Designed miniproteins, single chains, continued (3). Designs and how they scored, part 86

Each design is a single chain, and the fold is of that chain. pLDDT is the mean over its residues in the fold that is shown.

## One batch from the design tools (miniprotein)

Design m10971
Fold by ESMFold2-Fast:
Structure m10971 (fold): chain A 106 residues (1-106)
Amino acid sequence: AAQVIRQALSEIDKLVSSLVLASKVENVDETKALADEVLEKITEIVEQAFQTLPEGLRQELVAEVQRIREEALKRINAAKSIDEILEVMSSAVIRIRKLLDRAMSS
């Protein structure tokens, strides 16, 4: 369990770093599309990591990840600048990391 969660955290860090580098092309619409893809990939990694958890905790944490994803997607689509997109992604990643930390502590 702990090893799977640590692997998920490492993969999330790599995806976020890739998004930040790609955003250097200064295209808002392209950055939105990349952020949506990165968020979807992060969600897949996190839900897979949670498969090793007890049923009740898994259901709770998966529901919370889906809430974070839905909120982030709405804010990304409404964003007017690359900085706003990156701020939304940063906020979502911080909340997701807290859920992964909770999973490791359980």
Scores: mean pLDDT 83

Design m10972
Fold by ESMFold2-Fast:
Structure m10972 (fold): chain A 90 residues (1-90)
Amino acid sequence: SEEEKVIQEALQVENILGKAFGRLRQGMSIDDVRELALEEAERRGLSEEAREWLLSALDIVGEALRQGMSIDEAGKKAKEYLEKKVEERL
């Protein structure tokens, strides 16, 4: 079903974001993290829409970090964004 596909892609985006936050905590730059996350999304065969959700979520993280927020605070904002997009799609 289409709903199951949306949920499965959202779970994959959340998994990729979790890995991205781990890389940020290890001192990797947001630009490098963004590149690796996009490569992983493409390897997993995620839709253009799911890739746009991922990139927008990472842009939110980058802006939050620029404003002096912690990785955990930035991650919370990114997850809230993804949840909103998934709800709008279902």
Scores: mean pLDDT 88

Design m10973
Fold by ESMFold2-Fast:
Formats: sequence, C-alpha cells, structure tokens
Structure m10973 (fold): chain A 69 residues (1-69)
Amino acid sequence: MKKKVAIIVGGEDKKKMEETAKKLKEELEKKGYEVVAEVLIPLFPTDEEMDKINEAIKNSDEVIKVTLK
C-alpha cells in the first residue's frame, strides 16, 4: 500500500498556494506517496477550515505543511 500524505499550504496568494500544492503533489506521487488531501489555508482560517485540516491529518500517515511568505 502507498503511504498516505496530506498537503497543507498556507499563505495569502491563492495562485501561488495552488501552484505549490500541485508541485508538492507531483513530487510526492513520484516518491510513491498517495496524496489524500490538498488543503489551502488563508492567513486567518475559519473554524470550518480548521476542521478540514484536522480531518486531513487524521486520514493521513504523514502531513506536509508549507507556509508561503
């Protein structure tokens, strides 16, 4: 079975966040990981967005978090 990974990208620029998530997904899939979640987090996440993050973490073997400057 492939190891399950959640990708979490935080920042203010949605386009850069989406590009970063896509690059990370491609890189992880090349390494034999199964990407089970891609979550983009604004600078000030809502409770609903935090719940999605927690769900992604719970359903994955590993979490990769990246914050864009």
Scores: mean pLDDT 77

Design m10974
Fold by ESMFold2-Fast:
Structure m10974 (fold): chain A 73 residues (1-73)
Amino acid sequence: MVSEEAVELVIETLKSMGLSDELAEELARELAEAVPTDEFARIVFGTHILLAQGVENPTVEQALAAAEAALVP
């Protein structure tokens, strides 16, 4: 399961890119559900977390680490 805090950070980044509240929430939750099983979803989700935190050019390695840190038991 992905933390609610991480989902909120991804929603914030998507909204800053011009997405509506509803679409940002839907996409963030869809990505979060794929994070445990899909490496591409982890990269996309982690990248959006890092962008919300002010990291301008996240690497793939940083994105994977951010997504893994967002996983809660």
Scores: mean pLDDT 82

Design m10975
Fold by ESMFold2-Fast:
Structure m10975 (fold): chain A 89 residues (1-89)
Amino acid sequence: SIDKLIEAIKNKDEKAFTAELRELMEKNGVSYIEAVALALELTKDNKEAYNYLSEMYKSLVGKEYTPENKERIKKNSKLGEENLKKKLE
């Protein structure tokens, strides 16, 4: 649930945040970085959650999220996954 994801961000609950993001991945059949981008689209009217997710996206991808360019989002998501894999190894 996006509302639970927003609540986890406000409470700085990293475990709840990770669980809700994984649920978003599973329900939408998307990668971790694509789930962050989707969460950004779903939280655009919530400044606190949007700012947190924007900084997270930038940290993972090395570029700021641009919601008006869906093709660039797909390209950046692949780069973000590669960076995430390197951190987990």
Scores: mean pLDDT 75

Design m10976
Fold by ESMFold2-Fast:
Structure m10976 (fold): chain A 68 residues (1-68)
Amino acid sequence: MTTTLIITSSSPQLTPSVIESIAMNLGYVVTVTQLAPGVYRAEVKGEVDISALNDALAPYDATVSYDT
């Protein structure tokens, strides 16, 4: 099962590759697509601890939410 997340950030330092690297360090298999400046879609294999991702991306002023 794939979990789809939306990530929003005001930081110019956050890129799809940075998100992928952080998620991989947390043990997730993820594909990230940029939808707009500062808006990303992340498709993660399996269950995701959204709080852990929010904490890991906090330095980039990022918010992680489920894609509704």
Scores: mean pLDDT 82

Design m10977
Fold by ESMFold2-Fast:
Structure m10977 (fold): chain A 85 residues (1-85)
Amino acid sequence: EAEKLLSEGLLAYLNEDYEKALEKFEEVIEIGSPEEQAFALLYMGRVLAKLGDYEEALEYYEKAVELGDEWIQREAKRNIEEIKK
């Protein structure tokens, strides 16, 4: 279930288990609703930024801006600006 995968991914992210977070968020992107996918894309970007993969992080943030609601767009754009500094 996408909701369960999203919760597991977020918990893994908060516990700094970035490999598990990526795995769960990738599954959400495959099977989730557009809203769930946008959230997963935002957090995929955040995980990749934590790992130092800034080019990949930017790509995921841009996808989150395209698909997400106003909150996700705002957060993703903020994260993009932080990488570019």
Scores: mean pLDDT 85

Design m10978
Fold by ESMFold2-Fast:
Structure m10978 (fold): chain A 65 residues (1-65)
Amino acid sequence: VTSQVGAAIRFVAIGIEFGVRVEIKLEDGEVIITVDGSQKDLIERLKEEAKIFEKKGVKVKIIER
């Protein structure tokens, strides 16, 4: 099973690359990402990475504020 911690580190790195603050929470094997809903390019990138991790058995939830 792919590490949820590894997934979280990847999502934090993506946020840093975009210069945007991203909130990451790990809960019951799920990676919960909270991001500003105006950051559409970042959200699309996060969704694409989430698909890859979901295929590896990691559940990802993206919350837009």
Scores: mean pLDDT 79

Design m10979
Fold by ESMFold2-Fast:
Structure m10979 (fold): chain A 71 residues (1-71)
Amino acid sequence: EEEYKKAAEKARKVRELTEQAIADPSLGPQAIKEAEDFAKEAKSETVRNFAENFLKQAKADIDAALAARQA
């Protein structure tokens, strides 16, 4: 109940930061840290799996943005 609502707000924050990091790769470490904190704070297995997938996707998106900028 409340856990899923808080997890949804945390996921939104991580997504906002990841989008900012895609536009400005210098924000990458901050976005990754927020995603890591989300995974660490997850109480249920479902939320933790979701947060871990979110972290993997955020890292991939930030790495792709860095590569595109260097190309």
Scores: mean pLDDT 77

Design m10980
Fold by ESMFold2-Fast:
Structure m10980 (fold): chain A 115 residues (1-115)
Amino acid sequence: MSKAEALKKAIETFDKIVELLYKAYTGQLDFDKAVEEIKKLTEELIENLKKAGFSDDFIERVKKAIEEAVKHIRALLASTDPAEQAAHRRKLDAALTQLWFIKQIAEDELKELEK
């Protein structure tokens, strides 16, 4: 697999993970089923990021952002307190923002390879 092919697969897998996080948050998918699928996609994402030459530090950052998003969705779905829900919503938004920046780094790397 070329570096460009690995990057394209990583970007596609990021989009699938974000979609599953959204579906878990909105209740469109059972949370436990969404989490199991996210785990499988995260393993695929890590493999492709390694093949694309990303550092272990970058990969740990990616893993932590996904784990934080899942954690705060779980807390949101379990909470009945509006203040607690607002706090977890802000932390979820921060984790999703971190995932967006990570995806932008991968897309910028792909764009440079295709020049």
Scores: mean pLDDT 85

Design m10981
Fold by ESMFold2-Fast:
Order: structure tokens, then C-alpha cells, then sequence
Structure m10981 (fold): chain A 66 residues (1-66)
């Protein structure tokens, strides 16, 4: 689970179509020890769905296979 969320974050961070603001939000939530892996994954998925359909499909597949 943790490795899946890390891979999802990496894909989001490497997409130039995703805003720097949303990348910072995703990183902050990822670094929050109080946030669950599910909460982290859902936020990353929500950002990707809004900003990059291509990255969203890749991230969704990683989460579904975890």
C-alpha cells in the first residue's frame, strides 16, 4: 500500500501538466503521518483526474492493483 501511494505520487510529480500548487498539496498530504494511505491515494487520484486524464488512468491502475 505505501509503495503504491509513493509510485502514484511520483507519477503526479513528474507530469508537467499538473500545477505546482497541486503538486505541493499532494506532497504535504503524503508527508502527513496522520493521513491514511487511502486518504493520500484519493487526493492524488482527485488531482490527476482534474489536471491530467493520462496520469489519472495510470495512477488509478496502480491503486486498483495494490
Amino acid sequence: MQEAVEKMLELLMNDPRVSEFDKEVARRVYDDPRASNESKALLILDIAKRESKETYEQIKKIWEES
Scores: mean pLDDT 83

Design m10982
Fold by ESMFold2-Fast:
Structure m10982 (fold): chain A 65 residues (1-65)
Amino acid sequence: MTEEERERVRELFFRHNGDLEAMAAELPDLTVEQVREILKEWLKEELGLSDEAADRNLEAGVRRS
């Protein structure tokens, strides 16, 4: 995956309030699972979160959608 794809996923996360299906619809080359994986890696890398904390943030974001 490219850095540009990761940046795009981050933008869509905020735009769609963590709706992974809506985000994947904006990214025709990525599945919902791949979008989730990119977001999890981003949260771990940028925010220094553990796997558990990253998963919890993604779950909370989806529920808030």
Scores: mean pLDDT 70

Design m10983
Fold by ESMFold2-Fast:
Structure m10983 (fold): chain A 70 residues (1-70)
Amino acid sequence: MTEEQKLEAEGGVYLLSAAVNKTTLGKPDEKTVEYLKKALELFEKANAPKNVIDAIKKQLEEAEEELKKA
């Protein structure tokens, strides 16, 4: 496994953790935002495609906005 593949795998785990946490609580919480931020950092370090990075950024912005409404 390359270093980039390992970073992508770790980022994927955080992305799944954010999704599970949001689903379990019915809404994003502070942990959902933290997991999405960590996923973004890891995918950026892995030099993931721009469309993947942009998708994670959008999910993070949506989670932060939802958290502020609660």
Scores: mean pLDDT 81

Design m10984
Fold by ESMFold2-Fast:
Structure m10984 (fold): chain A 55 residues (1-55)
Amino acid sequence: MIKLSKEEILEMAEFAFGEEDPVTKILKEKLKASPKKEFTVAEAWELLEEALREA
């Protein structure tokens, strides 16, 4: 199963939504708060869905 780093997830969000988008900003804070170094694609999508819901 492919795993993504915090940096990779953030870069993908910045590419998709832009650095100034509220979704990207919320996702960045969630990634910083997480003790995990790597995420599965499913875990990354969960964080993105939370950010989209909070934006």
Scores: mean pLDDT 79

Design m10985
Fold by ESMFold2-Fast:
Structure m10985 (fold): chain A 81 residues (1-81)
Amino acid sequence: LPSVDEVVARLLTLSPEGQRELLRELVAAMREAGLSLDEIEAYLLGIYIQGAERLDPERFAVLAELITEVAREELERLQAE
């Protein structure tokens, strides 16, 4: 997996749709690697914290919404077993 710093730097160059796709790809890669939901959430929290520190409030609001969306999708997928 790329570092949280590398992911945040890449997210800054992408559209909201590109950000959503990258976040989904990272969650899928973590799931396929056998990481627990808690480990996936910890990684996403790292992205959230760095985003809050590095982005202006308007850009951060969009990223925070996308992180929440992707985390919710993973939780719903696990509940649908």
Scores: mean pLDDT 83

Design m10986
Fold by ESMFold2-Fast:
Structure m10986 (fold): chain A 74 residues (1-74)
Amino acid sequence: DKDAKLSEELRKIVFKSMYEGTKLEELLEEVRKLAEKYGLEEDSIDNILESVKDFVENISEEEKKKLAEEYLEL
């Protein structure tokens, strides 16, 4: 299922960004490129970008570290 695969790839990009200390702007650009690759319409892309931004802005430093460690276990 394309939606399930997109979700998995989004999760990997977000976790990798936390592990590497990627800037929010760069993360959002990578997420946009992934969504475009999956053929999503602009409204859907904007919704995903807003969700990712809200997630990253509301995540604690401890949670960010935990997700970065999970990325290394993949």
Scores: mean pLDDT 78

Design m10987
Fold by ESMFold2-Fast:
Structure m10987 (fold): chain A 83 residues (1-83)
Amino acid sequence: SHMNEKILEYTKRKMRLFATVTEFQLVAQKNGKQQLAEDVYEWAKRKLKEADKYVKQGNYDKAIEILDEAVDDIEKKIQELKQ
C-alpha cells in the first residue's frame, strides 16, 4: 500500500540520519571536539522527535523533509570539520 511505502521511506531516512550522526561523531572526536559531537547528537535526537510528531499526525512527507534537512545540515558540518 502507499502507506507502507511511506513508512519504509521514513525508516530508510531514520537509518540515514543514524549513519550520518555516527560519521559526524567519529570525525568530531578525531578532531578533539567531544562537546560538539555530543551537541550534534542531542540536536539530531530533537529533530527525530519532531519528525516522529509529524508521523503521529499522518504527515510522512513533512517527517521525511525534517530528516532530510537534518542529514544535509550534518553532512555540511562534516565537510567543515574535514577542512
Scores: mean pLDDT 88

Design m10988
Fold by ESMFold2-Fast:
Structure m10988 (fold): chain A 73 residues (1-73)
Amino acid sequence: SMSPEAQKHYEEGLTAYRMGDLEKAKEHFEKSIQADPKMASSWYYLGEVLEELGKEEEGKRNFEKAKEQMADS
């Protein structure tokens, strides 16, 4: 089962991302990962946000973390 705290932050991050608030999206996805580092979706969307912020290398590292979590499922 998913952590309720991680799921809440993930959903709030998605809402901010859809609204174009990249800074708020980043904060919520980071909080989701802090609550549950196994949430591949949160790592993936953090990577997307970081690439949109021009942080391509940091984005790539987050995509690799998402892949690691998918492989561990």
Scores: mean pLDDT 85

Design m10989
Fold by ESMFold2-Fast:
Structure m10989 (fold): chain A 89 residues (1-89)
Amino acid sequence: SPMEQAILLFELTALTVEISYYAKKDPSKIEEALERLRETLERLSELLSPEEVRAIVEKIVRSLEEMEVPKEVIEKVRELGEEAIKKAE
Protein backbone atom coordinates (compact mmCIF):
# COMPACT_ATOMS: atom_id res chain seq x y z
CA SER A 1 0.00 0.00 0.00
CA PRO A 2 1.12 3.64 -0.43
CA MET A 3 1.11 4.04 3.38
CA GLU A 4 3.35 0.98 3.95
CA GLN A 5 5.73 2.24 1.22
CA ALA A 6 5.87 5.68 2.90
CA ILE A 7 6.68 4.10 6.29
CA LEU A 8 9.50 1.97 4.80
CA LEU A 9 10.96 5.02 2.98
CA PHE A 10 10.90 6.96 6.28
CA GLU A 11 12.67 4.05 8.02
CA LEU A 12 15.34 4.00 5.26
CA THR A 13 15.95 7.74 5.75
CA ALA A 14 16.36 7.23 9.52
CA LEU A 15 18.71 4.24 8.96
CA THR A 16 20.86 6.26 6.52
CA VAL A 17 21.32 9.00 9.16
CA GLU A 18 21.97 6.36 11.87
CA ILE A 19 24.66 4.60 9.76
CA SER A 20 26.38 7.95 9.10
CA TYR A 21 26.27 8.83 12.82
CA TYR A 22 27.63 5.43 13.96
CA ALA A 23 30.41 5.52 11.34
CA LYS A 24 31.74 8.70 13.04
CA LYS A 25 30.80 8.09 16.71
CA ASP A 26 30.35 4.33 17.37
CA PRO A 27 31.58 2.01 14.57
CA SER A 28 30.72 -1.09 16.68
CA LYS A 29 27.01 -0.49 15.86
CA ILE A 30 27.50 -0.44 12.05
CA GLU A 31 26.95 -4.18 11.43
CA GLU A 32 23.59 -4.15 13.29
CA ALA A 33 22.45 -1.01 11.41
CA LEU A 34 23.45 -2.63 8.08
CA GLU A 35 21.41 -5.74 8.97
CA ARG A 36 18.34 -3.54 9.64
CA LEU A 37 19.02 -1.78 6.31
CA ARG A 38 19.09 -5.18 4.52
CA GLU A 39 15.74 -6.17 6.08
CA THR A 40 14.08 -2.83 5.21
CA LEU A 41 15.36 -2.90 1.60
CA GLU A 42 14.13 -6.51 1.23
CA ARG A 43 10.61 -5.49 2.36
CA LEU A 44 10.66 -2.54 -0.04
CA SER A 45 11.73 -4.84 -2.92
CA GLU A 46 8.38 -6.70 -2.51
CA LEU A 47 6.45 -3.44 -3.15
CA LEU A 48 8.51 -1.64 -5.84
CA SER A 49 9.98 -2.26 -9.31
CA PRO A 50 13.74 -2.94 -9.71
CA GLU A 51 14.14 0.57 -11.22
CA GLU A 52 12.45 2.22 -8.21
CA VAL A 53 14.59 0.20 -5.74
CA ARG A 54 17.75 1.19 -7.70
CA ALA A 55 16.77 4.90 -7.51
CA ILE A 56 16.30 4.62 -3.72
CA VAL A 57 19.64 2.80 -3.25
CA GLU A 58 21.42 5.46 -5.35
CA LYS A 59 19.94 8.21 -3.09
CA ILE A 60 21.12 6.35 0.05
CA VAL A 61 24.65 5.87 -1.38
CA ARG A 62 24.84 9.56 -2.40
CA SER A 63 23.76 10.67 1.11
CA LEU A 64 26.39 8.41 2.72
CA GLU A 65 29.11 9.75 0.36
CA GLU A 66 28.11 13.37 1.18
CA MET A 67 28.31 12.53 4.91
CA GLU A 68 31.83 11.09 4.32
CA VAL A 69 31.01 7.55 5.49
CA PRO A 70 33.99 5.16 4.99
CA LYS A 71 34.19 3.48 1.54
CA GLU A 72 34.08 -0.01 3.12
CA VAL A 73 30.65 0.74 4.66
CA ILE A 74 29.37 2.29 1.40
CA GLU A 75 30.51 -0.83 -0.53
CA LYS A 76 28.49 -3.03 1.87
CA VAL A 77 25.43 -0.78 1.31
CA ARG A 78 25.88 -1.10 -2.50
CA GLU A 79 26.01 -4.92 -2.17
CA LEU A 80 22.81 -4.95 -0.06
CA GLY A 81 21.20 -2.68 -2.66
CA GLU A 82 22.06 -5.02 -5.57
CA GLU A 83 20.55 -7.97 -3.67
CA ALA A 84 17.32 -5.98 -3.09
CA ILE A 85 17.19 -5.00 -6.80
CA LYS A 86 17.50 -8.69 -7.80
CA LYS A 87 14.68 -9.64 -5.41
CA ALA A 88 12.43 -6.94 -6.97
CA GLU A 89 12.87 -8.62 -10.39
Scores: mean pLDDT 88

Design m10990
Fold by ESMFold2-Fast:
Structure m10990 (fold): chain A 55 residues (1-55)
Amino acid sequence: MEEIERLERKLRIEALRLNIQIREENKDGAEASKKSMEKIKEMKEELARQVEELK
């Protein structure tokens, strides 16, 4: 459970970075943040599936 919260916090941090990079017109940085968010999102979904299986 705590791991999902940590991944959600990391996603929020990356989302903030993405927002800043978009405002600064930094396309390369925005792309990197999007890739990081995709990976974190996949890890979060995998953990969520494991938690749901325990229900």
Scores: mean pLDDT 74

Design m10991
Fold by ESMFold2-Fast:
Structure m10991 (fold): chain A 95 residues (1-95)
Amino acid sequence: MEVIQQVLDLYQQAQKAMEAGDEEAMRKALTEAIDLVEKNKDTFEELAKTLSREQQLQLRDALSTLLGWSYMNSDYKRMKLLGELLAILNDLLKS
């Protein structure tokens, strides 16, 4: 739960940096968010199941952004990871 909140906070930090035109701060926040997700990948599904539907939707938007950013940086391992986590989250959102 704390980890998911940290990911969402970093995502919001990245959005604020983008609005301010601070690409370096945005890249740093996105990278830290991906690192947190990767570190906690084995417990991700269990953590996501404890979230409200609103938090699951916010997390989906964050993961979609992280996946797109990983694609732009040709980070194939993180793209695969984020895609797998996004698939888990999308299945939870269908219920």
Scores: mean pLDDT 83

Design m10992
Fold by ESMFold2-Fast:
Structure m10992 (fold): chain A 95 residues (1-95)
Amino acid sequence: MVKKLGNRGIGYLLRGIGHELDGDLEKAKEDYRRAGRLFKEAGELAKKKGDYKTASDFYRMASRAYELAGDLEESERYRKLSEEYEELAKKKAAE
């Protein structure tokens, strides 16, 4: 279920913020990277269901999580996918 994957991703994002505030940048990056993977999976599942708006939102969350993890290549990849699926969602809604 997309919602369950998204909620788990948010949980890891919050854990990463907690570790960052505690000065544990290594654990923070691991949690952010895990959040990115979960958001990516939620976006892919939403895409397969034809829910382009939800896919765009989760790809944006994945991009932000990978950016926080320092994984800039993955961050850029999911930023571009978020923009692509946002435009597809707008076109579908305008029909």
Scores: mean pLDDT 87

Design m10993
Fold by ESMFold2-Fast:
Structure m10993 (fold): chain A 73 residues (1-73)
Amino acid sequence: SEALRAALEAEIAAARARGSTSPLIEAYENLLAGRPLPEDLTPEQLRYLASLARAHGEDALADELLARADALE
């Protein structure tokens, strides 16, 4: 989705501007590049990413991310 792409690019730019690094920012970069998500994402980070995906119309991706979070408990 172009809307999700724009949102992820904005989040990456904001994180870089403040000098922040995290597995969540790596996950954003991997999604934009069509790469698998990092294995070290926490359930909290997966749920946050799922909420962002759903807000931008990516319901299937949001459902997959929530299922991954639930599997990690």
Scores: mean pLDDT 79

Design m10994
Fold by ESMFold2-Fast:
Structure m10994 (fold): chain A 66 residues (1-66)
Amino acid sequence: SEMEKVAKEIKEIMDEIAALRREIRESGVATPEQLERLRNLQDEFLSKMRELLALAKEKGVNAAIL
């Protein structure tokens, strides 16, 4: 389903954030590029969460009219 696809994309973003945080921890220093990437991943996460909520609302409406 589209909801499962978006949930999978959210997991992939979370995994990328975790990997980036691990890199920063292991190096002991965060580069400006790493901080920008982290911010971009956080923005993408919020965007995908909004998409997931919209899909959930659509399914709720469809259930109400059945």
Scores: mean pLDDT 81

Design m10995
Fold by ESMFold2-Fast:
Structure m10995 (fold): chain A 72 residues (1-72)
Amino acid sequence: APDEAVARVLVRGLTNGAKSISASELAREAGVSRSQASKALKYIEKAQEKLDAGDFDGHSRYVEEAARTLRE
């Protein structure tokens, strides 16, 4: 299901870091374009930066933007 694929991609990116996985690999797993996967990875990177800074609101916002990008 699309929600399962989106959740899997988000968990993988957030756990292993946005640079640990390629946009092509995420695009394949989520069933989205490479461009959408690349954009989502940028949001995941920003989400991790916010979490490391203790900004939980910023973290949640960027996770939502990554999920939205992968559902388009």
Scores: mean pLDDT 74

Design m10996
Fold by ESMFold2-Fast:
Structure m10996 (fold): chain A 83 residues (1-83)
Amino acid sequence: LARVEELLARARKLLAEGKYKEAAEVALEAIRLLADLTDDKELILRAIATILRAIGLLREGKYKEAAEVALEGAEELLEKLLE
């Protein structure tokens, strides 16, 4: 999980610095890694849904919203995996 925690810390820092596109990309990488760490179908489906929503926002140029959605989704998935 060290890589996921590193990516989440980086995404939070980028979001705070206003680097929204980079924050979204880093948070999406964290979600992909979290999905690989579980065989729970419900968590995998949540990961896929969050990825698709964030990618949709990125395509629309809504970088801040994409970063917020991806980071929140990654944090929720991490919490569920650590339960």
Scores: mean pLDDT 85

Design m10997
Fold by ESMFold2-Fast:
Structure m10997 (fold): chain A 62 residues (1-62)
Amino acid sequence: GEKEALKQQVRDRALGLAARAKELQPDAVATVEVEESEDSVHVRVEAAGKVIDEVIPLPPVL
């Protein structure tokens, strides 16, 4: 349903963040973790010694 589409968009965003980190620091190692639940997606991106840890809430389908 709608939440599945939103989860896919979040995964695409996470991959984009990793690509951006590589562009800013070509020698940097970038790792992306995505943990999904019913009402949120937890995204962790590690790049160039920095950690970005974000929980993205999934809105109800209305």
Scores: mean pLDDT 69

Design m10998
Fold by ESMFold2-Fast:
Structure m10998 (fold): chain A 70 residues (1-70)
Amino acid sequence: EEVAKRIREAGDTAAKQVPSAAEELRRLADEAVKAITGLPPQKAADLMETAINSRAEEARVQEELDRLLA
């Protein structure tokens, strides 16, 4: 339950940083919560937070490219 809360909070934080990808980032957080069954709680939370942040950074780079090309 605490791990699920941390993952969802990471998704919400990432969504605030990259509004254009907010829906995808929140969806990834929900999927990660469902997928963490069988992993040690601490490791699962850390890995999922890293994955969500990596997706947020990808989206941020795409936004910067779109801005430069406009």
Scores: mean pLDDT 71

Design m10999
Fold by ESMFold2-Fast:
Structure m10999 (fold): chain A 79 residues (1-79)
Amino acid sequence: MEEARELFDRMLEALRAGRTDEALELLRELLELLNSLPDSPEKAALYTGAVLAAVGLLLDAGDDEALKRLSELVKEVNA
């Protein structure tokens, strides 16, 4: 979980800095890492928290293209 927490923090920093492309790549890495780990409440909380944080920040920014990319990314990593 240490690497997952680092990816989450880096994703939030990138989103707040307006580095949307970097943030979506970090989100992808985070979700793929979490999907490789055994199921746990901590994993579920971090997964949900990361997706909700990204959606919230992108909605606030009005970035509809990034929201679509996020939706596609989440679908891909859970396929």
Scores: mean pLDDT 82

Design m11000
Fold by ESMFold2-Fast:
Structure m11000 (fold): chain A 73 residues (1-73)
Amino acid sequence: EAEKHIAEGDRALAEGRPQEAADHYVKAGEIYLEKGDYDKAIESYARALRAVPDNEKAKQGLVKAGKKKLDTE
């Protein structure tokens, strides 16, 4: 499911739809975060911010995933 959202985001970005790409990357990040895969959550949120730098959900998710990774390591 998370990987499907990454693929959908990549497709949206290739089609020139960065807002839709960011939305998919945020969903992937949320799924990875829920699963405890903090590295992939960070990567997903970072991709969302690369597509849309002002995406607030991606910014908040990146901070949360970063804190969770720090607490785990």
Scores: mean pLDDT 82

Design m11001
Fold by ESMFold2-Fast:
Structure m11001 (fold): chain A 69 residues (1-69)
Amino acid sequence: MEEEEKRAERAAEILAPALPKDFAHGVGYGVARAGYVGGKESAQIAADNLAKMGVPREAAEAAARAGYE
């Protein structure tokens, strides 16, 4: 729980330049949770979904790595 929240904050920081600031934390939490709970494959699916929504691929993948690494 606490480690998951810390990973979510890191993912939010990575996504902040690409998303409205009010949504970066929520989106970061979702991506980090996918990686933290489901591992690399779940994180990659979350990153792919972010890229389809218009988030830069590099930022989406970096946020996903924050969850599973």
Scores: mean pLDDT 74

Design m11002
Fold by ESMFold2-Fast:
Structure m11002 (fold): chain A 78 residues (1-78)
Amino acid sequence: MSPKELRRQLVIGAASLTMLTLQAKLQGKLTDDEEAEALALLDQAQTLLQNNASSQELQEAIDKISAFNQRLRAKLAA
């Protein structure tokens, strides 16, 4: 995947994380640990997007955000 496509995927992942975290918080389903993890992942994504991050760094961040988003979606579906 091109660096441009990886950056696009990271932006989409971060946006999904923000929406899922807000939804979980509004439903009283977000723990303090999950909120802290979400904020750390968003900070990491912002840092990578502001710098000339490598494709490996972008992919690792995308994978972490995707895993977190999948966990929150499962929790919200329950």
Scores: mean pLDDT 87

Design m11003
Fold by ESMFold2-Fast:
Structure m11003 (fold): chain A 65 residues (1-65)
Amino acid sequence: PSETLKEALTPLIEKELEKTTDPEEITEAVLKYLREVKLLSDELIEKLRPYILELATELVEEKKA
């Protein structure tokens, strides 16, 4: 299940990586986008926060290295 979410969220995070390499900023931008498109409830979006932050951190470290 987390792997499926990772695949869905990766393109959104990669787009934000073009603008910033701060995982916290990337996470907030992705969450804002998800809220704006109204595909998920606010509760589900908040539950995605730790997954998005972890994935953003991973991708930032990979790009930094």
Scores: mean pLDDT 77

Design m11004
Fold by ESMFold2-Fast:
Structure m11004 (fold): chain A 90 residues (1-90)
Amino acid sequence: SKEDIEKFIKLLDEAIERLKNATSKEQAIQVLQELADELSKSDNPIAKTVAKTVKAFIDRAKQLTEEEFNELVDDLILFLKAVKNILKKR
């Protein structure tokens, strides 16, 4: 529904802002875990795909240095922004 899409966009916006303001890898992982858990409850197939992508990212993050993690987070933020733009156009 339109209401579910609006909730999805809001979750993405909040996650993007929190990721940009995260001062540690641990804080960023917590944001991503909360986002993945909320999106996994959605019946929207895009939300389910994003949740799986975020969970895969978290699993990979455990062995990364802070520098490698920050580069990967920047790419993830771009991905989340792209998803948000797709949702806004439909």
Scores: mean pLDDT 83

Design m11005
Fold by ESMFold2-Fast:
Structure m11005 (fold): chain A 69 residues (1-69)
Amino acid sequence: SKLDEFREELKKRIEQTSVEDAIKALKEMKEGLERLREVARQRGDSELVATIDEEIKILDKLIEELKAK
């Protein structure tokens, strides 16, 4: 699925950088997705909102996994 591809791409990028830089980059991606979600909501794009919500969940889980290291 696209969500599985997104998760695997993020994991690959995380392996290429420091834990601190990875957490910072994931938090910046989350902030960008939150802004995009609000734009999608204002436009009535409920399908895009749902997709972004799932992407944010993936980012949150990866951030917590990195913090545990």
Scores: mean pLDDT 85

Design m11006
Fold by ESMFold2-Fast:
Structure m11006 (fold): chain A 68 residues (1-68)
Amino acid sequence: MEKKKKIEELLEKIAKEHELTKEIVEKLHEAVRYLADGDYEKAAKIVLEIGKELGDEETIKEAEKILE
């Protein structure tokens, strides 16, 4: 339950705080689809990838914590 909410919060933060390319928007949509399907591990892995692409250390740390 909390894991899902944390992924949702990270996705919302990314959408609000960063300038998004089309490629990152497509990854965000993919993460949302995995989240809706209950695949939190795949959703978190995509969030980690987005964080690395954006250089967002906070998002990287939070995504890694979810994947642990």
Scores: mean pLDDT 80

Design m11007
Fold by ESMFold2-Fast:
Structure m11007 (fold): chain A 81 residues (1-81)
Amino acid sequence: ARERLLAALEELRGLVADDPEMLALVDRAIAAVEAGDWETALALLDRLEELARGLPEERRLAVFTLLGEARLALQELLDAA
């Protein structure tokens, strides 16, 4: 779960590299995951989803797919904690 979560966040980081606000949130989410702070990571994923709604359709779909993968992996970690 953790490795899959970090992989999804790294791919997301690449997709949002040109958006400094989204990039900062992804970096914070990675740091929260590495610290085992699942609640903070979940809140950051929620905020990323809100910002992603403003993206062009093609980019929005790719970002939502990775956010969905990250959310599922994070939920598995929360349920196991």
Scores: mean pLDDT 81

